# Ledger of designs, part 96: designed miniproteins, single chains, continued (4)

Each design is a single chain, and the fold is of that chain. pLDDT is the mean over its residues in the fold that is shown.

## One batch from the design tools (miniprotein)

Design m15541
Fold by ESMFold2-Fast:
Structure m15541 (fold): chain A 107 residues (1-107)
Amino acid sequence: VTVYVPPEARLVAGMGEEDGRAAALALRAAAALARGDAEEAARLIEEVFRRGHESIALSVLSGLAASLGLDPAEVAKLAREDPLEAARLLAEAARAAGVTVREETGG
C-alpha cells in the first residue's frame, strides 16, 4: 500500500512502518498459538525481539494471555526468558479454551 505523507511525518511514518511490521509478526505469532503451533509462534516472537520491538510482542502476548485466563505479567516474563516455553503455555491454554483447528483423527 502506497501512502503519501507530509515531510514532517516521514520520520514518524518510518518508525510506524517498523512498529507495523513488528505488530504483524506478533499477530502471526498469536495466530500460530491459536492453532497450537508453539514452535512457529516462538520463532515469530524471537524475530520481533531481534528487531528491538519487545514491547509490541509483549503487548500482543499479554492481551492473548488475559483473554485465555492466564497472568499477563507471568507470560510476559516467560516470553523474555524463554519464548518457546511462553509459546507452549499459550498454545496449551488456547487448546484448553477450545481454540483449535479441525484436525482429522488419524484413521
Scores: mean pLDDT 69

Design m15542
Fold by ESMFold2-Fast:
Structure m15542 (fold): chain A 137 residues (1-137)
Amino acid sequence: MKVDPSKLSVEEALELVKKNVETMKNSTDDNVIKEQLQVLLTIASDEDLLLQVISSMSDEEIRELFEILLKGMKSSNPSISTMALILFEKTVEALSKIPEHHEVAAELLREAIELAEKENLLPLAEKLRKKLEELLS
């Protein structure tokens, strides 16, 4: 499925992200997960669109998105883990620009740091700690 982010309204992109999150939460099929992550990465390639979508999401919807991204990062499939990591980093950057989401962003960064440390992903843990420090400053 090819998505053109330049033709999506913020409302259409938000609805697509929500449906995509639900699909990934309910699937164990690597091909389905890869397709959904590719759609999310396509939306995230437009930084202004991603920022507007994240700004329109509730704290609960943001937590659900991060839950599936953290799960993807733990995948034994390197295509899934790499795409999930890139999308996670782009989403954290977008959240850092939205003051209304700073509390949820700080909570999610702490959870991601703990997960990265437990999985012995030390460079990722250090990068996330720096983002948390910048967010709290």
Scores: mean pLDDT 79

Design m15543
Fold by ESMFold2-Fast:
Parts: C-alpha cells; structure tokens; sequence
Structure m15543 (fold): chain A 58 residues (1-58)
C-alpha cells in the first residue's frame, strides 16, 4: 500500500463522508463507515492509531 500522510488520510476521510452524504446514507452509518476507513488508513500508513473514543474497552 502507498505511504500516506495524516493530512492525506484526513482528506480521504472527508471525501468518503461527502460521497456517503451524496448517496443519502444515514448520519450514524456515515460516521461508522468513516471511522472504519480512518482505522484502515492509519494501519495501512503504518501509523499508530490515536484513541478517538474512551468507550467499549475490553
């Protein structure tokens, strides 16, 4: 996978969110898909995933 910067990751997330809005996807589903993509892109970039939420810890 190509190396991505945090800025490029953020831009990709913004693009995805706009696409989901255009498709009429519900806000809750939009947030879930964007968060999933965020995690995936950070893993692909080899960057430590910063904590987004402090809920659902094991």
Amino acid sequence: APKMTPDEINEELTKKLKELKKQGVPKEEQLKKVEELYIELYKKAGIKIPPIEYSSSP
Scores: mean pLDDT 71

Design m15544
Fold by ESMFold2-Fast:
Structure m15544 (fold): chain A 58 residues (1-58)
Amino acid sequence: SMEDRRIDAALRLLEEEDLTPEQIAKAVGFESVEEFEKALRDKYGMTLEELRERARAA
């Protein structure tokens, strides 16, 4: 659930802030975008790009 909390925070940043994926990953405690994307895939079964498309559509 610690990882889930970081992912939720990252999704809010993607939706509300004009930050890069690298900045978001670091802000929520991931070492790299690759680690962040792996966590997203584990929780949501999708890539960072797919999540960004979802945020754009909504």
Scores: mean pLDDT 72

Design m15545
Fold by ESMFold2-Fast:
Structure m15545 (fold): chain A 74 residues (1-74)
Amino acid sequence: AAQAAADAAEARAGEIGDRYLPLIKKTNKLFELGEKKGLSDEDILDAVTALAQGKPYEEIAKISGIPVEEIKKI
């Protein structure tokens, strides 16, 4: 049971690491930026979701209210 759970976690971690690690790092930076700018949790989540979907920085700026130049720095 423990070994099967470990194998599943390892496979999932591998897929997440290879496909999503750069995106996860950027979403973490966007979360920090949103918190520093005093955004609501809802606005931060909307902005992070847009980033995860590959939306352009201009749309993320519109969603979050953060200037696009600040978002480009992530």
Scores: mean pLDDT 73

Design m15546
Fold by ESMFold2-Fast:
Structure m15546 (fold): chain A 53 residues (1-53)
Amino acid sequence: NLVAGLHENLGNIYEKLGKYKEAAEEYQKAANSWQFSNNPEIKAKLADAKAKA
């Protein structure tokens, strides 16, 4: 739970820095860590980061 949240926070930080590839990678790790991978918010953030890369 905390680990997944950490990856989401790291993704948000990278996104604010304009590092969209790194942001996408962290969001991917968050999705994997949540195990149920069906979090629409994480998927939306991942897709947005990839689009901006």
Scores: mean pLDDT 74

Design m15547
Fold by ESMFold2-Fast:
Structure m15547 (fold): chain A 59 residues (1-59)
Amino acid sequence: MKEEEERRERELARKSGYSDEEIEENPELIRERLKIAREVAEKLIEIGREIDEEIEKEK
């Protein structure tokens, strides 16, 4: 269960531009960064929807 989550996090880190060396040296820091990135992405999606709704209401 948790092993799959760790593999997913590594794949996401690679796609985000982190090297394998950085992932091995600081796995905890990268894990925290990925959590923050996901939270930020969720908030950006919410903000985007609200902005679109407000723009439509104004017109």
Scores: mean pLDDT 72

Design m15548
Fold by ESMFold2-Fast:
Structure m15548 (fold): chain A 60 residues (1-60)
Amino acid sequence: TEELSRRIKELMADLERRDPELAKRAKELVNQKMLELAQQGASVKEIQEAALEIVEETAA
């Protein structure tokens, strides 16, 4: 989980440089999605994979 968290943070930092407002939205979306998936009993791996996908799509 820690390695995935670091990658997400790096992508967020890059996004912040390009579009800081978009970075804030990605962060909010990630937080909401993580909570929803945790409520559904998803594994930590699945939650972090979904978070990475959101950041990647937002950064594109």
Scores: mean pLDDT 79

Design m15549
Fold by ESMFold2-Fast:
Structure m15549 (fold): chain A 69 residues (1-69)
Amino acid sequence: DLKKQAEELWKKAKEALKAGDREKAEELADEAANLYSQLPGGDAQAAAVTTEMQKALGEGVVAAPATAP
């Protein structure tokens, strides 16, 4: 249940990141990481979510073609 919610939030965060909405992506990723951290043994998942989001945000600072008409 909680794990599925965390996975859905992380998926939405990745989609928001692809769309160029970094603020929304970071919000969703943070929420997903918080849910993962509530699960027994979810620390690795939470860390992975945070690391991937930080990497993506740092890499994409000069490129934002997403959601163009």
Scores: mean pLDDT 73

Design m15550
Fold by ESMFold2-Fast:
Structure m15550 (fold): chain A 60 residues (1-60)
Amino acid sequence: SEEEKARLETLLNLLKIVQETEAFVAADPRTPPALRAQHRASLAETQKEIEELEKKIKNL
C-alpha cells in the first residue's frame, strides 16, 4: 500500500541519519577506543538493516 511504502521510506530516512551519526562517532579520534569499536559494530548492523529495507521498498 501507499501508506506502507511511505512508512518504510520514513524508517529508511531515519536509519540513514543513524548511520551517518554512528559513522561520525566511529571515525572521531576523541571517542574512547571501546566505544569506537561498539559504534563500528552498530554501523555494520545499521547498514544491513538499510539494505534489507531498500530491497523491501523496491519490491512493493
Scores: mean pLDDT 84

Design m15551
Fold by ESMFold2-Fast:
Structure m15551 (fold): chain A 61 residues (1-61)
Amino acid sequence: SKPSDKEIEAEMYFMKGSVYRRLKDYESAVEAYRKAVELRPDNEAFREALEEAEEELRKAK
């Protein structure tokens, strides 16, 4: 079966967050990962990435 539009959109936000995280733009990474989690709240990998990015943001301040 094909993934839903919502699943594809969530994956795109997750990829966007990963790019920002690599650039050390943790504020933008958190915003993007937050959108991925909102679209797929049951995806543990997305929630874990958000938590990690939030922790990196705390450490960067």
Scores: mean pLDDT 84

Design m15552
Fold by ESMFold2-Fast:
Structure m15552 (fold): chain A 73 residues (1-73)
Amino acid sequence: MSKKELIKEILRTLARDFELSEEQIKELLEKLEAGASIEEIIDEFAKIVGLSDRVAENLKKLVLEELRKKEEE
């Protein structure tokens, strides 16, 4: 699976857990397709959902660690 596909899967999981609208999910996926970094995508997600800076930073750490593990396979 490509890194971009892994990021999309993570975003879909987060969108489900935080009950994002289809339009909000589409906006995040379009930014990813345009070449935005995963950190930029998580920052945008946090703004949409209204997460605190602390929660957003913890989420970035978890997502980056998951991607690192998947890339080492």
Scores: mean pLDDT 76

Design m15553
Fold by ESMFold2-Fast:
Structure m15553 (fold): chain A 65 residues (1-65)
Amino acid sequence: MSKEQLEEEIKNLEEAIRELQEKIKEMEERLDTASREEIVRLAQLYAARGILEAGVSFLKSLLEK
């Protein structure tokens, strides 16, 4: 796999993480008035962010070789 292709994939994932982070921030600002269902949704968004961040870390480790 070329380093150029790997860098493009990392950028795409980082953009997805940015969009997800904005949604998380919006929900965090409403946390004091959030329903149980909204809190569960926020937890799911945190989990999704963690998975994507782990993916980025893996791809970046391949660039270091």
Scores: mean pLDDT 82

Design m15554
Fold by ESMFold2-Fast:
Structure m15554 (fold): chain A 72 residues (1-72)
Amino acid sequence: LSEAQRLEAEAALHVMGAAIYLRQGDIEGAIEHYEKAIEYLEKALAIDPENEAARSALEKVKEKLKELKEKL
């Protein structure tokens, strides 16, 4: 894997982690995982700015994070 691909994979793992925490009702744990996913996606986009998949994932995760913070 390239460094950018590794960062995308790490982001995907954190998105899955957030989904698990949401299923158990742990909004705070879900927020923490989505924030880490954003960090990894932003790093991936810094390396490969034209990665549409990473950009789309970043926008989707940011929207999810906003919704969760509104529920606190």
Scores: mean pLDDT 84

Design m15555
Fold by ESMFold2-Fast:
Structure m15555 (fold): chain A 74 residues (1-74)
Amino acid sequence: SAEQRRTIQEMLALMDTYAEEYADSNPEVAAILREAAARARALLAQGREDEAMDVLMRGLTEATRELRRIAAEK
């Protein structure tokens, strides 16, 4: 749907922004976000919106887990 495509594009923009933000301080997090965004863009270009959303959600979950791990280390 147009709404789902918009949500995916908004999530992609957010992932790009956070990947740039974390590039120097947390390169592992930046890499996770860039990988998920690249895969989701490829799927979106193929019209595979549900798969693109799934990839983005998994990427965000992985990045969040890594950020929490890093934060816990002080």
Scores: mean pLDDT 85

Design m15556
Fold by ESMFold2-Fast:
Structure m15556 (fold): chain A 93 residues (1-93)
Amino acid sequence: SAALAEAEELAAKARAAIEAGDFDAAFAAIEELLALARELLDAGDYETARRIAELALEVARLLMERAGDDKEALLRAIGLILDAIGIAIEAEL
């Protein structure tokens, strides 16, 4: 519950940054989401880790859509998407 509330704040921060065109801030917020998901995975809270990873995937996908033709931003967003998928898969094992 507390971790999910923190994740929702980070996701809101990422979405606000994406809307503002501040991709660096959006990347930083998504990286914090992924770090939180991995911390919970390592702690054995697989259900919460998976939910946060799914949230990170959602906002990373939005960032990818907003990156348009910016190749560096697109590649970085794809990296975040792959990291989120990896955590979600590990959480189901």
Scores: mean pLDDT 86

Design m15557
Fold by ESMFold2-Fast:
Structure m15557 (fold): chain A 95 residues (1-95)
Amino acid sequence: SSSVIQKVQDFAREVIRLLDEVMEKRTEETRKEAIERIRELTKEVLSLVKDPEAQKLIREAAEYFILAIRDPSRWQYYLILGQGYLNQAISKLQS
């Protein structure tokens, strides 16, 4: 549904905001808070998604987003992969 797709898009936007905050503040505390927030948002999105393939893609996206937070040397690589999986989930939800 359009509301579920909107929630997935909101998740993507919040991940970008969290990455920006982690890069600005550069503290272990901010990194831990960002990871916890990504985990919370993932649970919220998954609670609304009934399609098992879309759920798998969202979980994979979330793991790459967490890797982007954990490994600043490869953050762009992991972010692109995570966004790719999330876009595949959106396409699945539209079909």
Scores: mean pLDDT 88

Design m15558
Fold by ESMFold2-Fast:
Structure m15558 (fold): chain A 62 residues (1-62)
Amino acid sequence: KREELKKLVLELIALELRLIGLEWELEHFELSEEEKEELEKEIEEIEKEIEELEKKIEELEK
């Protein structure tokens, strides 16, 4: 039970750090139109994964 919560929290932190990295790339790198679309899509996918993980963590903490 605690190990599952710990794994989910660590996964959430890893996704949040990845999101920050991708947002930083989008802001600071000169990217082609295709590269921008790929990064924006990846950011959107990560945001959805974060939302799902937050819900799972919330359920386990109850």
Scores: mean pLDDT 80

Design m15559
Fold by ESMFold2-Fast:
Structure m15559 (fold): chain A 80 residues (1-80)
Amino acid sequence: SENEDLARGVGAALAGVGGAIDARLALERGDEEAARAAAEEGIRVAEEALKRSKHPEGIELARRGIEVARHGLEHGGLPL
């Protein structure tokens, strides 16, 4: 259903945000390997949701989750 696809997109966005937060916390303690692993897991979850999503808003949320996780890896935090 469209609601299930949207929920998948929301889950992907949350996974991306969680990955970025975990990456930020890992970088603050000097753990670059943990930071990379957290961001890569967020990206992986969001990319899987994107592959299965058919709802335009769900697709956009999944893409945003990927971007947030990548930004977290590069800058150690959420985008502005």
Scores: mean pLDDT 72

Design m15560
Fold by ESMFold2-Fast:
Structure m15560 (fold): chain A 55 residues (1-55)
Amino acid sequence: MDDIVKELEKLLSLVDGDEKKKEEVRKELEEAVKNKASLEEFKKIRDKILELYKK
């Protein structure tokens, strides 16, 4: 895995709260890795993870 995927996995693992939304984002990250998605797709996934951190 490249550095961005490792970073996103770590960020997702630190998310507290909505397990259903967390699983949906995890599945999207897994699909992006499987399909060798662009940096733009990984940035979109990062933004979704950051939404899960909102208080």
Scores: mean pLDDT 75

Design m15561
Fold by ESMFold2-Fast:
Structure m15561 (fold): chain A 55 residues (1-55)
Amino acid sequence: SDEHALLAKIAYHEGTKSGGPEVGEKARKAVEENKDLPLEEAGKAAGEAMKEAGG
């Protein structure tokens, strides 16, 4: 959805800011893989991907 596409862009930028483009890509991919879930769940998946990759 348009909202999931926007969330994926936000996740990429936030991930890139925290740990570089690789973390951004993992965060974006987490949103894309969870596009059939509510935005809150897709966002949580992106946050978890960023923590695992950048922390």
Scores: mean pLDDT 81

Design m15562
Fold by ESMFold2-Fast:
Structure m15562 (fold): chain A 85 residues (1-85)
Amino acid sequence: SAIEEVARLAREVAEEAGLSPREAEAATFYAVAKAIGAPVPSVEELATWFGLSREAARRALEVAERAYERAKELGLADRAKQEFE
């Protein structure tokens, strides 16, 4: 599915950026939420939900935004949104 492809892309981008496994989970969650048009968490919410520092959550969010832009360029974000709706 396109949702799974967005998640895979986000994990790949996070791994290349040197994120920890937990930071990669947070980045993947954020990127998928944004792609499907769901409400995205704040840095503080992301930190709380994934047990990260605010600094780590910001890092994860920055990586997630890069992954989302790539998914958008590839048409995966639009496809993921259609699958969710």
Scores: mean pLDDT 86

Design m15563
Fold by ESMFold2-Fast:
Structure m15563 (fold): chain A 56 residues (1-56)
Amino acid sequence: GAAEKAAILEEAERRAVALFLEGRYEEAAQVVRDAYTQVGLEELGERRAASVLAAG
């Protein structure tokens, strides 16, 4: 349901931030991309992943 999808995205964003702070930008981008694709927000996931890579 919507709550489960929100939980998946929140967990992925937390993991991505941790990876980004460690300089692991490609892994951070992949975590975001996979999670957003899993919940049916593939385009938003791609755009967020691109932003992570551009910021690193």
Scores: mean pLDDT 84

Design m15564
Fold by ESMFold2-Fast:
Structure m15564 (fold): chain A 68 residues (1-68)
Amino acid sequence: SLEDLARRLAELTGISLAKARAVVREIRNLIDTKGLKETVKALPEIAKRLGVSVKDVATALQLVLAEL
C-alpha cells in the first residue's frame, strides 16, 4: 500500500522513487502519531528536509488521506 502510493507520487510529481518513499512514509507516520492538523503544519519542514517541493509533499498527503 505505501509502496503503491510512493510509485503513484513519483509518477505524478517526477521526483525519484526513493524520495517518494521517504515522503509517503513520513506523512503516514505523522498522521498515525500526531494527526492531520500537525501533519499539515509540518509540510514545509518535510519538503525542505527531503529536498522536494511543498507541492510534492501536499500531493503525498492527498494520496495518503484517500487511502484512510
Scores: mean pLDDT 87

Design m15566
Fold by ESMFold2-Fast:
Structure m15566 (fold): chain A 61 residues (1-61)
Amino acid sequence: GLGVLARVVKDYTATRPDELSLKKGELVEVLESLPGGMVRVRNLATGEVGIVPGEYLEPAG
């Protein structure tokens, strides 16, 4: 794939317009690492793209 596969380890609720809300157990594609420990991801179930804290993700590949 184009990005790294990761799994959401705990629910995240978006607090900013550029962020994604994610549920524990969802799979995401990591598109880009950003400053401050943030990561741009694509939700594989919905196709939505947004930013989440990297601490909410674990490698799944």
Scores: mean pLDDT 83

Design m15567
Fold by ESMFold2-Fast:
Structure m15567 (fold): chain A 62 residues (1-62)
Amino acid sequence: SLSPRQKMLQLIGEILRLIGEQFELELQLARGQVADPAAARARLAELDARRAALMAELKSLS
């Protein structure tokens, strides 16, 4: 099992990765480089929900 500090760092790492994915997808949408904009918007909503859940878990470790 992970220590509390290791779990915190893992959660932070996952949150940062999701932020990066959202930023890249938003840039692709802004540039008109997405083949399916509706699917891309659905993916952004998914990433938002996952990030919110991870942030809530991170907050619970405080």
Scores: mean pLDDT 87

Design m15568
Fold by ESMFold2-Fast:
Structure m15568 (fold): chain A 87 residues (1-87)
Amino acid sequence: KEEIRKKIEELQKKIDELKKQLAETTDPLEKRKLAAEIFYLGSKQSLLELRLRGKLSDEEFEEQLALVEKQHAEQMAALAAEAAAAA
């Protein structure tokens, strides 16, 4: 329980840092990358909160987390390919 709360707090700190970077960024591709990372970390935080509240089993949590990780990896790969093509 305490371990999950600590992970939620750590994710919130990372989200706050990324939001600050997003506000200061002028590059459109970097803005999209930062927005994607913020969404990904927020999704992980939401899953941890549901687990903390007993709304997700360990199995359901791992399944949903794997889906979030896959979607994030696909989005980041697409952004990296766009950056490489633009160089």
Scores: mean pLDDT 83

Design m15569
Fold by ESMFold2-Fast:
Structure m15569 (fold): chain A 62 residues (1-62)
Amino acid sequence: LVEEARRLGEEAVRLAREGRIEEAQRLGTKAYILALQAGDEALAREIAERVREAFREQGVEP
């Protein structure tokens, strides 16, 4: 679960930076939920912040 959450979170950040906002939002949400299910609240917070920053870089507000 933790490794899957991390991988999906990184993919969501890449998609966000490519301007694929809808796909990034979908994967980011899945990664966040998986991190919480794994009991890793710190990872969940990190995923949310990284995706949010990527959206800001693309001019998309949270």
Scores: mean pLDDT 78

Design m15570
Fold by ESMFold2-Fast:
Structure m15570 (fold): chain A 60 residues (1-60)
Amino acid sequence: MQKEEEEKKKLIEELKELLKKLYPDLSDEEINKAIERNFGGKSIEELREAIERLKEILSL
């Protein structure tokens, strides 16, 4: 469980950085709330999929 929690934390941090790039007008607090709302309780696989999709959007 500890290792999974640590991996989720890393994925959440990657999501924060990607969301900051997509929505630079949002504050860190707003981004954190968006992550909790949309990704709170999501699996590691779901978080990785979301990161990949956001990276695709940023590359366009």
Scores: mean pLDDT 78

Design m15572
Fold by ESMFold2-Fast:
Structure m15572 (fold): chain A 70 residues (1-70)
Amino acid sequence: NSAEAWNNLGLVLQNLNKLEEAAEAYYQAIRLKPNFAEAWNNLGLVLQNLNKLEGAAKAYEEALRLDPNN
């Protein structure tokens, strides 16, 4: 679906080292599917790589809240 497509686009952009664009793609995935734990985790990693540590922490906290078993 469109949320998964945005998440996949984010992964491709991240591999191209287009980290700001990758973050935007993950934000779109989350906007369409707020309970998308994988997209929250991917957003956290990209924000960490952008040195946006407060945003990264929040994204990881949401991923953990949605999938606390991992």
Scores: mean pLDDT 88

Design m15573
Fold by ESMFold2-Fast:
Structure m15573 (fold): chain A 68 residues (1-68)
Amino acid sequence: SIEEKLAEFEKEVREILEKYLAGEISKEEAIKKINELRDEMLKEFENDPETAEHVKIVADIAIQEIEK
């Protein structure tokens, strides 16, 4: 379902952020991984603008936290 896909995406983004905060991956690697996940989700949901907007917001918030 869309809800399950969004929950998994949010979980993967959170895991990337946690790895970055733990020093396991670089800022560049974390941002790259989040952008790759975002792009995959946006391609999957290109005909669902509400889901696409939510995906962008989740990715943007995570990248903003890393860029601080």
Scores: mean pLDDT 86

Design m15574
Fold by ESMFold2-Fast:
Structure m15574 (fold): chain A 97 residues (1-97)
Amino acid sequence: GSVTVEPKELTVAQGETATLRVTVNAPGDVIVNVAPTEPSDAELELSGSKRVKAGETADFEVTATGPAGTARLRVNAYDEDGRLVGSAEATVTVTPA
């Protein structure tokens, strides 16, 4: 399977929410998880995990709750057996409000 994220570079003002769109190309339904990949100065609240139907697009909300900075998000798609079928990354830049 494969995972595509749009936009790959996301800018969010402090206190604001933006949407990360995830498209999964896999033969069956997947669980998509979005999480920060490394410590950063940016603090984000994410909508967590969602079940995505085969060939469907899911929207994930990214809320900038903390200080301005940069964070990297990893998007992982898992099949019904918990196997990783695809991954993608996005960069989030949090700007001062």
Scores: mean pLDDT 78

Design m15575
Fold by ESMFold2-Fast:
Structure m15575 (fold): chain A 66 residues (1-66)
Amino acid sequence: VSLEEAIERVREKAKELGIELSEEQIEGIARGALSDVPDDLLAELISKEYGIPKEHALEIVRRARE
């Protein structure tokens, strides 16, 4: 998966969940999704950094990694 594709997946899933993210936050999450960090740990880090509920962060990470 390319960074551009991951960015679009993050944006679409965030919109579906009703979560408003800046372009910088979307790119940060997409870059994380391209790393080898496990889904649960990455979701926890995103939740802490961007103030997103962990459950929603986990769904966004999973979608980006499809």
Scores: mean pLDDT 83

Design m15576
Fold by ESMFold2-Fast:
Structure m15576 (fold): chain A 64 residues (1-64)
Amino acid sequence: SVDQNTDNAIKGLTNLDPKNSDKNTKVLNDTKNKSKKQTIDQAIQNIQQVGSQQFQQSNDNISK
């Protein structure tokens, strides 16, 4: 979507301040940390999902 892309570009540019290197560093670190956080959260969700599915599958096999 064009509108979403435009908003994201404006927000990114607004967050970059040439007079504040600490702010720029924080924006870059937050982006990297969010990517890593998403991977960890996804792995946790997959583990929980597999556990639930394994229990349900065992019950289904016994009940037939």
Scores: mean pLDDT 56

Design m15577
Fold by ESMFold2-Fast:
Structure m15577 (fold): chain A 59 residues (1-59)
Amino acid sequence: MTDEQIEEVKRAIEAGDYEKAKEIALKAGVPQSVVDMLVKEAKAGKASAEAVKQALANI
């Protein structure tokens, strides 16, 4: 996943557009289970957009 794609996912989460964030991550080859977990944590307020960015960078 490129730095640009990670930043796009972060911006989508900050905007509350979780569907767009999922689409970008899935198109970048992130497994659906990982995407679903990160989106769930972000929605629950357990992960910031920055924390999601860091998790994606470590895949």
Scores: mean pLDDT 77

Design m15578
Fold by ESMFold2-Fast:
Structure m15578 (fold): chain A 88 residues (1-88)
Amino acid sequence: MATPSPEQLLEIGRLEDEGEEAYKKGDYEKAAEKYEEAGELAERAGNLLMASELYSKAAKAAEKAGDKEKAKELKERSEELRRQAEES
């Protein structure tokens, strides 16, 4: 599965918007969850660069939430996916 469908892109966008609104309200835990869900959809759709960017946003939100372990895992996932995208 290489390219996200229009339906997948709409769902990813909806989750990213929900994450941004949560982040603006200081609900960093919810923001991290929404960005992670969006990243998972982008990864399943084969858009590794988009997934990397979404996991990076999730990692920043998790760090703000005080979840150091989750932030580290999401950051490592983001970096791995970015590397894979650059090799393609």
Scores: mean pLDDT 84

